# Designs tried in a protein design run: designed miniproteins, single chains, continued (2). Part 113

Each design is a single chain, and the fold is of that chain. pLDDT is the mean over its residues in the fold that is shown.

## One batch from the design tools (miniprotein)

Design m7938
Fold by ESMFold2-Fast:
Structure m7938 (fold): chain A 110 residues (1-110)
Amino acid sequence: SQKLVSAIVGALLRLIGLELDVENDKTVSEKAKTITLSALKAARDALMQVMQSSDIQQQIQLLDQAIATLQSAKDTLKSTESAQDSEKALKALDDAIASLQDVLDLLKQE
């Protein structure tokens, strides 16, 4: 559907923006950047695979796995980094999870 394509494109653009924001943020530690950028890039790769797939169940599995990866990155940051060094990285991961969840919700309506 046009709504699904628009949601995927919107999520991809948002993830690119989040990657740039985290990479250029001087308050985020190098370790937090490494963890966060790896998870955001994995999420972007999953969205690109979703766009190339015609199998709804495969698309759902790809998004579920990407959301799980983002959630694991949040858990790692909370356990290994101070709040001051990870606040903006955690926000970027939350924004990425919300974006993927919007795409997932549209797929489940198919």
Scores: mean pLDDT 86

Design m7939
Fold by ESMFold2-Fast:
Structure m7939 (fold): chain A 91 residues (1-91)
Amino acid sequence: MSKEEIEELAYKHLLGHVELAYKHRDDKEFVEKMLKAAEEQLAAATDPKEKKALELFLEALKAAIEGDMEKAEEKAKEAAKLAAEAYVEAE
């Protein structure tokens, strides 16, 4: 699988979570669980690119919750690119 294919797959996966956060942005329990899960993943990350990708993903979720889907999609694209780079550099 190419880096471009991995990036596209990562973006589709992250965008799915962003869209779900936007749809349920008024459901406080759902939003709190989603943000907590993302924050726990970020806290556990040790790879610098993976950590940055998770930071951008968390920013994307927060933007979606605030109703800013344009910002959320932009942050998700940046996160997907870094996630793909981290994956191809890993052995």
Scores: mean pLDDT 83

Design m7940
Fold by ESMFold2-Fast:
Structure m7940 (fold): chain A 78 residues (1-78)
Amino acid sequence: GEELEELLRRVERLLREGATEEQALEEARRLAELLAELRGVAAGIGALLRVLGLLLEGRVEEALEEVRRELERLLEEL
């Protein structure tokens, strides 16, 4: 049960310290895998595509904020 809280803490740290596109993409991948396991592959792909759209525009902080939002939503629903 700690994986979600651990991912959230990691994303919050990256938002505070600054993150590369590679780091944001890796956190998006972890979110997508977690969502695929909990809500099905379509949900995981959907979240990944939203974050990738932001990263393709160079919006790294917003991409991580989207990941944080999805993780917080998951934590509230579990």
Scores: mean pLDDT 82

Design m7941
Fold by ESMFold2-Fast:
Structure m7941 (fold): chain A 85 residues (1-85)
Amino acid sequence: TSEKAVKELTERVARVAREAYAEAAARTSDPEERYRLTVELLAARAPELRRAAEEAAEKGGEFAKEAAAKLLAELDAVEAEAARL
């Protein structure tokens, strides 16, 4: 269902975000470098999250399509931030 698809997508996004931050924190104690590394690691996983969003949109109805579209916009922002850094 749409609700299940959105929940699975949200859980995946949260996991990827936690993993990116944990990896950055393990590599540096400098807050600015930790931020840079977190953004770079998130941008590196954007293709994986884009595929998950597209799959969620296909499985679910309008609610899942809206959630997926919002995530795709956020991924575009993360990739732009990574390119800026």
Scores: mean pLDDT 84

Design m7942
Fold by ESMFold2-Fast:
Structure m7942 (fold): chain A 83 residues (1-83)
Amino acid sequence: MSTKEQVEELLKKAIEAAREGNFEEAMEHANKALQLASQDPSTLPLVAKGLREVADIVEPRDDITAGVLYIASGVANAVLKSL
Protein backbone atom coordinates (compact mmCIF):
# COMPACT_ATOMS: atom_id res chain seq x y z
CA MET A 1 0.00 0.00 0.00
CA SER A 2 1.36 3.45 -0.90
CA THR A 3 1.93 6.12 1.78
CA LYS A 4 -0.90 8.14 0.16
CA GLU A 5 -3.30 5.18 0.45
CA GLN A 6 -2.27 4.63 4.10
CA VAL A 7 -2.84 8.33 4.92
CA GLU A 8 -6.26 8.29 3.18
CA GLU A 9 -7.32 5.16 5.11
CA LEU A 10 -6.14 6.60 8.47
CA LEU A 11 -7.95 9.91 7.82
CA LYS A 12 -11.11 7.99 6.88
CA LYS A 13 -10.88 6.04 10.17
CA ALA A 14 -10.27 9.29 12.12
CA ILE A 15 -13.36 10.93 10.56
CA GLU A 16 -15.53 7.84 11.25
CA ALA A 17 -14.31 7.62 14.88
CA ALA A 18 -14.98 11.37 15.37
CA ARG A 19 -18.54 11.00 13.99
CA GLU A 20 -19.14 8.13 16.44
CA GLY A 21 -17.92 10.33 19.33
CA ASN A 22 -14.74 8.30 19.84
CA PHE A 23 -12.36 11.27 19.97
CA GLU A 24 -9.45 9.29 21.50
CA GLU A 25 -9.53 6.86 18.55
CA ALA A 26 -9.95 9.77 16.10
CA MET A 27 -6.84 11.48 17.54
CA GLU A 28 -4.83 8.23 17.38
CA HIS A 29 -5.64 7.76 13.67
CA ALA A 30 -5.04 11.48 12.93
CA ASN A 31 -1.64 11.35 14.66
CA LYS A 32 -0.60 8.26 12.65
CA ALA A 33 -1.61 10.03 9.41
CA LEU A 34 0.45 13.10 10.39
CA GLN A 35 3.49 10.90 11.19
CA LEU A 36 3.26 9.24 7.75
CA ALA A 37 2.96 12.69 6.10
CA SER A 38 6.26 13.68 7.78
CA GLN A 39 7.88 10.86 5.71
CA ASP A 40 6.09 11.85 2.46
CA PRO A 41 5.33 15.60 2.22
CA SER A 42 3.24 15.00 -0.95
CA THR A 43 0.49 13.75 1.43
CA LEU A 44 0.40 17.08 3.37
CA PRO A 45 -2.64 18.43 1.40
CA LEU A 46 -4.62 15.29 2.35
CA VAL A 47 -3.58 15.57 6.01
CA ALA A 48 -4.36 19.32 6.21
CA LYS A 49 -7.86 18.75 4.73
CA GLY A 50 -8.55 15.60 6.77
CA LEU A 51 -7.44 17.07 10.10
CA ARG A 52 -9.64 20.13 9.51
CA GLU A 53 -12.65 17.88 8.78
CA VAL A 54 -12.03 15.88 12.00
CA ALA A 55 -11.66 19.18 13.93
CA ASP A 56 -14.98 20.47 12.51
CA ILE A 57 -16.75 17.27 13.69
CA VAL A 58 -15.11 17.35 17.16
CA GLU A 59 -15.38 21.14 17.82
CA PRO A 60 -19.03 21.28 19.07
CA ARG A 61 -18.28 18.61 21.77
CA ASP A 62 -14.55 19.00 22.57
CA ASP A 63 -13.06 22.41 21.75
CA ILE A 64 -9.58 21.59 23.13
CA THR A 65 -9.13 18.48 20.94
CA ALA A 66 -10.56 20.40 17.96
CA GLY A 67 -8.10 23.25 18.66
CA VAL A 68 -5.13 20.85 18.53
CA LEU A 69 -6.41 19.42 15.21
CA TYR A 70 -6.94 22.91 13.70
CA ILE A 71 -3.36 23.87 14.69
CA ALA A 72 -1.97 20.62 13.18
CA SER A 73 -3.96 21.22 9.95
CA GLY A 74 -2.69 24.82 9.81
CA VAL A 75 0.93 23.73 10.32
CA ALA A 76 0.62 21.10 7.55
CA ASN A 77 -0.86 23.74 5.19
CA ALA A 78 1.87 26.29 6.12
CA VAL A 79 4.63 23.71 5.40
CA LEU A 80 2.98 22.93 2.03
CA LYS A 81 2.88 26.66 1.10
CA SER A 82 6.58 27.06 2.03
CA LEU A 83 7.58 24.35 -0.49
Scores: mean pLDDT 80

Design m7943
Fold by ESMFold2-Fast:
Structure m7943 (fold): chain A 64 residues (1-64)
Amino acid sequence: SELERLELLALLLDAVAASSRYLAEKLADKNPELAAKNQADADRLDALRDELLARIAALRAAAA
């Protein structure tokens, strides 16, 4: 279903954002430019996940 695909996508976005945050932390001292890039990527993915979660909530409400 569309809901199942969106829920899976939200989980994947969360996992990728977590990985980018991890890399940002590990690279902060060795490569601060790449660390900043990974942090920015994590922030964008978190924003996309939040938009997707709002869409999931709206679709669930419409199905009730």
Scores: mean pLDDT 88

Design m7944
Fold by ESMFold2-Fast:
Structure m7944 (fold): chain A 78 residues (1-78)
Amino acid sequence: SSELERLQKLGEELREKIEEERKELEKASKRLLDEAVGGAYELGGAALLVSDPSAREEAERLRRLGREIREKGRREAE
């Protein structure tokens, strides 16, 4: 009887540890996604500026959006 209780407790502890690791992975994955999306916006702004120098305002807007996405992702990860 006490043996079963011990096994149940070990199972609960293992489940909690797996859940904690899953949450850490989710946070890391979200941060990586935000970095990738932000980087894509920054790259898009750079590409726009190269293809059309007159679109500097739009290029800066895209770069700013990219920086904001990355910054928000970093703050959410803390």
Scores: mean pLDDT 82

Design m7945
Fold by ESMFold2-Fast:
Structure m7945 (fold): chain A 110 residues (1-110)
Amino acid sequence: SAEEEELAEKALEEIRKIYDEFLEKAKTASDEEAIKLHREALQKIRDIKVEALNNLSLEASAKFLEGLIKIHEEFLKRLKELKLPEEVIEDVESAIEQLRKEYEDLKKKL
């Protein structure tokens, strides 16, 4: 539905903003501060993901997860370019792997 499409797009946009805010703060942060800020950002993103998926149909959830994977992949590329701590990079790679598994499992139900 149009309402589901709007909800999914708003959730993806909020997640992009969380990543952009993290990247700006990370520019002047120590490695320990960057790891802490990233874990806080990932938790907020997980909360948004869970809320969105609870309110989306199976088809809309598949599109949402595809969009979320793309955002995480773009973010991972930027983290590597900025040479952020390996722990931050590994956490995003792990998140992408988990999202891909969720997407594949959901696609089996379509």
Scores: mean pLDDT 88

Design m7946
Fold by ESMFold2-Fast:
Structure m7946 (fold): chain A 74 residues (1-74)
Amino acid sequence: SMEEVEKKLEEILRNVEQAIDNLLKIPEFTDEEIRRAVLLGARYLADKYGLSPEQKEELIKRVEELVDKKLAER
C-alpha cells in the first residue's frame, strides 16, 4: 500500500539522517564531499531496498532537501 511505502521511505530517511549527522561531525570532510557521499549512498540504498524508479526519485528529493538543510546549519 502507499502507506507501507511511505513508512519504508521514512525509515530509510531516518537512517540517512543519522549518517549525515555523523559525517557532519568529521571536520576533514567538506560540505561538497558530504553532499556527494550522502546522495551516492541514498541512490545505492534505493536500489538495495528494491524501490521503484518513482519511489527512488522521491527518496532522492527528500535526501537532497535534508542534506542541504543540514549543511546550511553547519
Scores: mean pLDDT 85

Design m7947
Fold by ESMFold2-Fast:
Order: C-alpha cells, then sequence, then structure tokens
Structure m7947 (fold): chain A 62 residues (1-62)
C-alpha cells in the first residue's frame, strides 16, 4: 500500500502524534523528548501514519 512520503508529513501531523503521546503518557516532556519518549512517539507515528521505522526516525531527528 502507498504511504505518505516525508515531504507530505507536516508539522501538523507531528503535533497530532505528540498530542496523542501526551494523552497516553502525561509525564512526557514534548519539548525535550527522552529516548523513552522518542520511542513512544516513533510508535505513534508508525501506527498512526503508517510510516516505516526509518521514516519516523528521520522525522523525529529534524
Amino acid sequence: KPRPTLAEITEEHLNKAKELLSMLFPDANLENLDEKDKARLKQVLMVGLGLSEEEAEELLNK
């Protein structure tokens, strides 16, 4: 199945994933994500947006 490219992923999608992360893990610092919180956000991006692990990591490293 075709999935959205990184060029089509906007800050809006990332903010939506961070919102979901904060609902599930309210102690997460969204401004300075720890490795643990980055792993959780990566899972949200992969499951929610259908991104590959590499695509999610690329988005999080920007």
Scores: mean pLDDT 68

Design m7948
Fold by ESMFold2-Fast:
Structure m7948 (fold): chain A 97 residues (1-97)
Amino acid sequence: MAEQLRQQGNQLWLNKDYLGAGDYFYQAGQLYRQQGDSLEQSNPLEAARLYRQAASLYLLASDAYEKAGDLERAERYRRQADELFDRADELYERHQR
């Protein structure tokens, strides 16, 4: 499901429907984040990988909203991406020791 949403976002981006592209990238990122949340306790390294995938999709959504002129959502989702990258890095550092 998440990969299908990402592919739809890519098609909308190519058609210059940046608002639609942002919506689909954000939805794909939310699905990866939810998978990460479900695995964080049992498989923290896999959760970290999923959080990084979610963060990269939130950055794509941020870029799409910025191109659409929605600077408020662009900034919000960039912050959410940064938070998930930090969370992923924390899980990698904590569980490699």
Scores: mean pLDDT 88

Design m7949
Fold by ESMFold2-Fast:
Structure m7949 (fold): chain A 95 residues (1-95)
Amino acid sequence: SSSERKKTILLFRMLALESEVWLMIRLAEKRNAPEEVIRKLREILEKIEKIRNEALKNNYSVEELEKKLEEIRELVREARELVREALPDLVIGEI
């Protein structure tokens, strides 16, 4: 159904954003960012994973999934800010 397709797209978007934070952690580690920054990025990733896992387990509506995706987007914005401040010479774009 069209509803099933929309839900699948929203879940894929969640996975893409989760992957962006995972890559930010790998880059921060490679660039020897402060341990505090890496710790905060890992905490953000864990929050995203929890939201995504809840979205997969619960029979959420499209509207509910869209709200959860926005929560993930806010967490990704926080992660981008942390990386930008810790690694000012490195610009990470959106996925």
Scores: mean pLDDT 85

Design m7950
Fold by ESMFold2-Fast:
Structure m7950 (fold): chain A 87 residues (1-87)
Amino acid sequence: SFVEKVEKKLREVAGADVDTFEKTVREIIQELYDNKVSKEEAEKVGKLIEEELQRRIAASTDPAEQERLKYTLELFKEELDKIIESS
């Protein structure tokens, strides 16, 4: 499933720097649009991405990195809401 592909991607970037992680999140957003995934799959992906972003924010000791991750989280939430509403 698409959810399993996202879970694999998140595991592969678990230790990646913020730039790589941010690019991966943006790629997942684009894939959600391109694949026109079901509302249920979009909601499951949303939970996975939000949980990983919150984990990274909590684990970061760099204020600049924390702000970038918070911005990415807000962007992701806005895009996910649009995807879910269009499903």
Scores: mean pLDDT 83

Design m7951
Fold by ESMFold2-Fast:
Formats: C-alpha cells, sequence, structure tokens
Structure m7951 (fold): chain A 60 residues (1-60)
C-alpha cells in the first residue's frame, strides 16, 4: 500500500533498514510535536524527503 511504498522510499534515501525505520516512525507518534520536528530534521539530514516523512506520519 501507499504507506509501505513511502517507507521503502525513505529507507532507500537514508540507508536505514525498512523495519527499523517503521518502528522509529511509529514511536514518533508518542512524542511531542517539537520532538517529532527534531527527528524529521535528522531524517532529512540523512537524505530523506521532509514531505515523504510527513506523509508517512499522517498515514500512521
Amino acid sequence: GRLEELIEEISKQTGIPKEVLEDQLKKMLKLSKEEQEKVIKELVSLGASEELVKEVLKLL
């Protein structure tokens, strides 16, 4: 599905294994918005598209 495709793409962009990335993104939903923004910026610094990360978080 769309969620799986987006996580695959972020995995390819960042080099983070899909399973690790999926677990970390699910844990992010329990963080404050300020802490979520910090993790998004870290993923972007590793090569992730900010738009794709935000789309994944909306689908979770």
Scores: mean pLDDT 81

Design m7952
Fold by ESMFold2-Fast:
Structure m7952 (fold): chain A 64 residues (1-64)
Amino acid sequence: MDQERFEVADRLRELLENGAPASELREVLASVSDPDIVAGMSDEEVRETAEETVARVEERRALE
C-alpha cells in the first residue's frame, strides 16, 4: 500500500528532476490513478498533478 505510493513518488520526482516530458509523467500517473482522468489532462495539468503527488507523499514521509 504505502510502499507502492513511495515508489511512484520517487519515480515522478526523478522524472521531474531530469526534465522528462509530460508523456512519461502521464504514463506513471496512469499506473496509479484513473487512466480516463489522466488521459483527459493537458501536459501542464499532468505536470502539476505529478508535482502535487510528490509533495503529498514527501509530506507523509516527514510525518513518519
Scores: mean pLDDT 75

Design m7953
Fold by ESMFold2-Fast:
Structure m7953 (fold): chain A 70 residues (1-70)
Amino acid sequence: SELEKVLENAKKALSEPDAALRVGLHELIRLLEKHDPALAAEIRAIAAENDPRTALEKALELVERYLAGL
């Protein structure tokens, strides 16, 4: 799925700290707005409350749990 591809790219970006925010977090939020606006809102809140790298790590964990529940 498109979401799984974005998640894979976000994980790849996380291995490069400077790129993690631009590619990973932004694309996850953008795509989730189409599939699950409530989950997108949760990730946006995580981004507001955490440093950007920690926010991406938490967002990836949350999205993986979401996909496992599908």
Scores: mean pLDDT 73

Design m7954
Fold by ESMFold2-Fast:
Structure m7954 (fold): chain A 81 residues (1-81)
Amino acid sequence: EVEELRKKAEEYEKMAKTFEDAISNPELREKLRQEAEELYKKDPEKGKKYLDMVQNAGGMAVIYRKKAEEYRKKAEELEKE
């Protein structure tokens, strides 16, 4: 469904923006690290993965931006059909 693909694109775009902001704002990056620690207390496996993502913020921003573009293109392709 086109709406679901658009929603996924928006979610990935938000993730990309969060990591992009973290690169330019060390205080925001520290907040994300704290969120990862809180997640680690509830789910250690997910928390570890999130912490690794925060440490690789630049790489994650690029990856999520590309994923957002992919889902956006898929939604447009289906809508035009």
Scores: mean pLDDT 78

Design m7955
Fold by ESMFold2-Fast:
Structure m7955 (fold): chain A 72 residues (1-72)
Amino acid sequence: SEEITALVIGALIARDPNSPYAKEIEKERAEFEKQIEELSKVDPELAAQMRRDYRRKLREKYIEIGKEVLKR
């Protein structure tokens, strides 16, 4: 449950508009969504795979943020 706790904390911090993490993550999300929207018109299967990979990496990033904050 340590991983789940870190994930929840990291996700909450990422949604804090005063957090530098929130601004970086939102920028990356917006850029990714634009790329995926165009790709889904040409290769919907690849677009779906890239969405799965992005969600996995985002989850890992949230866990890292949460673990770092829990060390404070």
Scores: mean pLDDT 81

Design m7956
Fold by ESMFold2-Fast:
Structure m7956 (fold): chain A 77 residues (1-77)
Amino acid sequence: NKENLAKEALKQAEEYKEKAEEYKPVSEELAELYKKLAEKHRELAKAIKEGDEEKAKELSDELSKLESEIQKKLKEL
């Protein structure tokens, strides 16, 4: 169900936006990475709603790379 998948992506975007604000006083770099995650999840929700499977796949790969960067940065704290 693409509506449920899009809603999940939007919920993730909102949660990562909150994480960006939370980490802003701790690490500006982490805050920027979480902000990018939120933005990419919004793009993913749009791609899913439009049925753009290629774009959704590209965004999923970009999200995985951003999550890896965040994990590395978190280990530095």
Scores: mean pLDDT 85

Design m7957
Fold by ESMFold2-Fast:
Structure m7957 (fold): chain A 75 residues (1-75)
Amino acid sequence: MSAEEVRIERDIRRGEVDIETDKKMLEVLKQAVAAYKAGDTETAQKLVNEYKSLQKERDTKLAEIDAEEAARLAA
């Protein structure tokens, strides 16, 4: 596999993670706002924590993808 192919595959995988995570994060934030407006602060707090968890999960997955690219290019 060429270095260019490895980089393109990495960019595709990063894009897929971003799209999936952004969809989930947006939905969670919309639900959190709805819960706050309804006065359900417990549900709203859970959703805000879920949003923060999704951000960390995305960052971890992106770092893993970048490490896989680096390993393939170094080999």
Scores: mean pLDDT 83

Design m7958
Fold by ESMFold2-Fast:
Structure m7958 (fold): chain A 89 residues (1-89)
Amino acid sequence: MVTVEDAFKSITDTELEDMAKAVGVSVEEVRKAGKELGSTGKSIEELAKELGLPEDSSVGTVLVVYIAKKQGLSTDEALQRINTTEQSG
């Protein structure tokens, strides 16, 4: 099983910046969310299920949706923001 903490260590600074841009927060806020989720001791699969995501979702998707929900956005709205950011080049 891959924990959020283990997967978060593999995320690059560029990926953190892309995630921050997708939800309109700072890279520091993404890092704080990663630490908060890591402190739960849950696997990425468990957190993805709790957030209404597929269990094969990336740690980045889990982080973005978690932050978006803290801001009052839905899972679907968070996923749309990720897709829009990728298509913007």
Scores: mean pLDDT 73

Design m7959
Fold by ESMFold2-Fast:
Structure m7959 (fold): chain A 68 residues (1-68)
Amino acid sequence: NEEIEKLKDQVAEASEAGDREKAAEAFRELGKLAGVPEEVAERGAKAFIEGDNDGVQESVIEILNALK
């Protein structure tokens, strides 16, 4: 899905730019499109805001599993 890939790119670009709030927002949109529980999307968004790369990775895996 092109829209999902675009959001993944936006998350990565915002994270590299240090724009944690933009990365968190893009991640919440990604979770919403994937149909994951709000708790999972919020956990990932919080990890972006706090700079928790491990938490981001775990939340990305949860979203990818929901998309399968």
Scores: mean pLDDT 75

Design m7960
Fold by ESMFold2-Fast:
Structure m7960 (fold): chain A 79 residues (1-79)
Amino acid sequence: MKEFWERVAANLERAIAAAGPDDPRLADLHSLLGGAYEQIGRLDKAAEAYRRALELLERRLGPDHPALQPVRDRLAALE
């Protein structure tokens, strides 16, 4: 199971690196990366990824958008 999530994290890191700064997928990619790091037990990296996803979503959708809540809940669980 851990090796599966390590491969998922590596693929997401590669996708983020290839996406460029204005790719609309970046928030979703960082959110998925946070989930993958949680499964591996890299909680500090998971929190960093979720914070980045939340920052990107807030800038795109505004702070009150319902799409932010799942990311906020996951980040809160790590703090």
Scores: mean pLDDT 81

Design m7961
Fold by ESMFold2-Fast:
Structure m7961 (fold): chain A 81 residues (1-81)
Amino acid sequence: SKLREELEELEKEARRLLAQLEEAVKAGDEAKIQEILQQLQEIGDRLKKLYEETDDEELKEEIFRLAGEMQERLRELLSHL
């Protein structure tokens, strides 16, 4: 499925960006933090679009899970700012 392939790409991108965000937070690099947060917001918007466009219940659950994991990790990382 093209939608499942897109979800797998978004998950990979999200995990990479979250790792980069952790390093930027540790370094106190405010400009880098802002750039990464913008990219993560774009991923969130794409996940929301996939959720709204799919009728696959299993895919919806996977999207919801990934979005929740991203939100929780962002909360953890930003608590150190």
Scores: mean pLDDT 86

Design m7962
Fold by ESMFold2-Fast:
Structure m7962 (fold): chain A 89 residues (1-89)
Amino acid sequence: YAAEYAAVQAEAAAEVEAGGADNEEAQLAAARRYGPELVRLTLKAWVEQGLISEEAAEEAARTFEELVAQGRIEEAVREAAKIVRENRK
């Protein structure tokens, strides 16, 4: 997981630097390519860093998993990132 998480951070940083996406959306999109487990680990890392609450991370993870189960993958990333952004600061 540590190696995959580092890869997610590098890909997200490159996307943000290119001006393509917000950091949260870029990180969740990159994590999705490595699997749903890495999305959950990314959300947990943000809780540990004090960026979001545990409740926000659980809501984002549930929303992501429900939408992915329905085949709504792009919406899953967008909605999870929205929950994270709305629960910051």
Scores: mean pLDDT 72

Design m7963
Fold by ESMFold2-Fast:
Structure m7963 (fold): chain A 81 residues (1-81)
Amino acid sequence: SAADEAAKKAGEEALKYVDELDPETAEEARKKFQESGVSGINFGSGLLAKAVTEKVGPEEGNRVGMQFSAMGFVKQKEAKA
């Protein structure tokens, strides 16, 4: 759906944002998502939100975490098909 495509794009943009800000944290979030599915999505979301909150602020951290989670759940749903 258009909403699923928008969620994936927003999550990828959020990862790119963190890749510039803290590449090690962005890479760990990608790795956890690939290795652990839903558990990895939740862990990666928290990891990205924490890193962005510490460097920029809680509003940006929460946004990045939510966008990563939304993308992750869409991709997980697609992987089950």
Scores: mean pLDDT 84

Design m7964
Fold by ESMFold2-Fast:
Structure m7964 (fold): chain A 93 residues (1-93)
Amino acid sequence: LSDEELIEIFRALVEMAVALAIRSTTDPEKAALIRELGDYAVELLSKVKDPEKAEKIARLAIETINQIADAPSVEEARKLAEEGKKKIEELAK
């Protein structure tokens, strides 16, 4: 596999995690947070050249998306989304 192909796979995994998480939640605010985080991670992955960095970004994004979906409240979901976004941003640096 080329580096570009590996990064494309990680991007597809993030997109799949978003779709599954949205389908698992009945809360439209959580769905919006999941979609926003997923879109942000996918955009960063489109700019990353290092497959190891891409894997770390994808893994953290998927973990955060699942945590948002499973959060006991919308307030907790927002905190998780904000924290996850900051960590993803740091990894993309």
Scores: mean pLDDT 87

Design m7965
Fold by ESMFold2-Fast:
Order: structure tokens, then C-alpha cells, then sequence
Structure m7965 (fold): chain A 113 residues (1-113)
């Protein structure tokens, strides 16, 4: 399961790299967000596998991921306005990050079944 999470993370990073060609400032911000979200999911998954995950751990992980996601969207929109990046590219970046989050949550849900 940790290998499946790592595969989702690497796939997201690859898609971002391809989409953000010519926009290294945006690539950096998105990669920093993906790295932080990936670490939160790894820590949560490790606690689940050890039978040590509490309701508070899940709530804190979801809160932190939501905060990172919202702050990252704000930064991407500011950079897109500054560098004239099309809104279509910004939307695709949003979709890639959200797809990663949703698929990682599905892996966690399957582990709890």
C-alpha cells in the first residue's frame, strides 16, 4: 500500500512537470504542496498499519491537507496572473492535485475495510 501511494505521488509529479513546462515557479509551488500532502498521507498510513490511528489523527490530516490545498491554489492563481498563465492550465493543475488527494484517500479507505 505504501508503494501504491508512492506511485500516485510520482504520477502526479510527472503530470505536473509536463503541464508546467515553461512555468518553473508554478512547478515549484505545486511540487512543494504534493511533497507535504504525500508526507501527511505516509504518516497517517503508517499509524493505520500499526493500529495506532485515532479519529484526531484523521481529522488533523484532513485539516492540514485542506489548508495546504487552499494556500497552494492561492499561490498558483497569483503566479498565473503575474506570468500570464492560461486559466485552463491552472484548472488542470487543480484537477491533478485533487485527483492525487482523492485516490490517496481511497487507498486509506480500502485499508480500513
Amino acid sequence: MKEELEKLYNDARKKIKELTKGHPEIEKVVNEALDKIYEIFKELLDKIEKGQATREDFLEAVKKISEIFNETLKKINELAEKYGVPKEIVQKIYDIILDFINKALELIRKKLE
Scores: mean pLDDT 86

Design m7966
Fold by ESMFold2-Fast:
Structure m7966 (fold): chain A 83 residues (1-83)
Amino acid sequence: SSSARREKKEKLEKEIEEGVELIEEAVRNTVLMNEYPKLNKEEQEKALEELSKILGVPKSVVRELLEKPGATTADVVEELLKL
């Protein structure tokens, strides 16, 4: 039983780690953004769409995180990883 539990935990940890890398790469490749509110509408829409697809969450959720006052791209990635 402890072995099976450990295997399940390791699998989840790997999936999270892979998700982290995908999120970081998506943010980096979509827009080099340190501050989302400074982007034009087209850049914002593209970033929201790509992150929404990668994370499997609605664009409205991603938008709320990116538009959070004082949030940097790094802060947003860290918040998304906690979801």
Scores: mean pLDDT 62

Design m7967
Fold by ESMFold2-Fast:
Structure m7967 (fold): chain A 80 residues (1-80)
Amino acid sequence: MEEKFEKLKQKYLEEARKKYPDNEVLIEMVEELIDSIKYRELGDNKKAKEEAVKVAKLIREHPEYRDIVTEISEKIKKEL
């Protein structure tokens, strides 16, 4: 289970870095999003909620990334 999430996190973070080089905010959103999904699947609802709150705050500050974050979330969920 953990190895699967480590591979997914590496894959999506590398793709984000390739498509959006030097966009630290978007990379942080993707990392927190993956951690939120990971903790939810592992049953750690408290950590999942804490990471989801971080993503929500970043999206409110940078609403231009909402669609990108949503697309990545859907892709990750399809691989689970």
Scores: mean pLDDT 79

Design m7968
Fold by ESMFold2-Fast:
Structure m7968 (fold): chain A 70 residues (1-70)
Amino acid sequence: MISKEEAEEYLKQAKELEQQLKEFEKEMQKALDSLSSDPELQEQARSQAERILAGMKEKIKELRAKAEAA
């Protein structure tokens, strides 16, 4: 079992990753807007970004679960 200090560190990492996730979403939206002249490339880029974001969200969820388990 993890210690309370380790749990707090996991929660901190989860919050930092969540903030990075939001910034990544903002930057991706700007990039997608720049592709408005090519809708097919825009949709492909969006799909790839969504896959990456889903993976990051899963990691955040795992870190939060570890923090709550302590």
Scores: mean pLDDT 80

Design m7969
Fold by ESMFold2-Fast:
Structure m7969 (fold): chain A 93 residues (1-93)
Amino acid sequence: MEEELKKQLEERTKELQKELEELDAAIEEAAKQGLEVPEAVLRRREMVEKGLELLQQAEEYLKQGDVEKAKKLLDEMEELRKKTLAELPNLPK
């Protein structure tokens, strides 16, 4: 359903953008204090950036009317997210 895909895309994009901002703020704060940034934080930032890339691609496909390709990208993002949670569980909601 195109309407549901658009809503999911917008909500996911907002969530990941906020998370990226929070991660960048945490990295900056650690650097100011002379603390080493944990590898887990850097890996999480990479995953968030990858998620945003997939969401941008899905949005472009939706703008072109290619709902099937947009669905495929959203499904790939959700599978990657579930796989990451299974391998490196960290569920702060």
Scores: mean pLDDT 74

Design m7970
Fold by ESMFold2-Fast:
Structure m7970 (fold): chain A 81 residues (1-81)
Amino acid sequence: MVVFEKVEVILKIKLVAKSEEDAERVKRLLQAAGIKIEKFTGNEIYVEIRGSEQEVKYALSVVEALKDLLEKKEILSEEVR
């Protein structure tokens, strides 16, 4: 029988934002989530993730959440008086 001690996954993601401002926001959020940016050019963000299936799934979930946030372009600002 063959038993896997570790599975390594390589995931390459290209994110294209609608604006350079949106791209900068995505970059900051990815960095805050501990995700390394491989390349950043204008409105394009390139991410390469290497690691366990769990690490890659986590990173992908963060990317998907950020994509949904940017598509909605809704900023929940709490009005403090």
Scores: mean pLDDT 67

Design m7971
Fold by ESMFold2-Fast:
Structure m7971 (fold): chain A 71 residues (1-71)
Amino acid sequence: SAAEEEEKIKKLMEKIRELAEELRPSATPGQLKQIDGLLKQAELAYKNRNISALEKILKTLEHMKELIEKK
């Protein structure tokens, strides 16, 4: 349903924002620029109700977290 889709979109955007904030203190200057770019892309995907784009952005941030943790 549309309501279930909106709930999923909202939850994905919340996870993206939370993960981006978590990563900022440990991110390199290059990674900070990438995070800002991904957040801008996520805002556009959220406005367009694009679940697939939000999931890809979340996966990209999760991969960045792994790289930061491994150093």
Scores: mean pLDDT 86

Design m7972
Fold by ESMFold2-Fast:
Structure m7972 (fold): chain A 79 residues (1-79)
Amino acid sequence: MEKELEELKEEALVVALANYRKALENLDEEQLEEFEKILEKELKEVLGMTLEELRELAENTDPAELEERARAIYERERA
């Protein structure tokens, strides 16, 4: 069960990183502020991390690899 929880947390982190990156590219300042409030709450509840920690991970993660992983997750949910 611990391995299953780790996999779910990894997927949640990948989705959070991808959504944050897209928000930075596509949202205006007001929309981004609202998005960040929701994201921070989700990060604390699901992953036990802060928005600042997510920003650091986003900076150190390859955008292409992140997009590929997020796309695979989104395809599963839509299929």
Scores: mean pLDDT 74

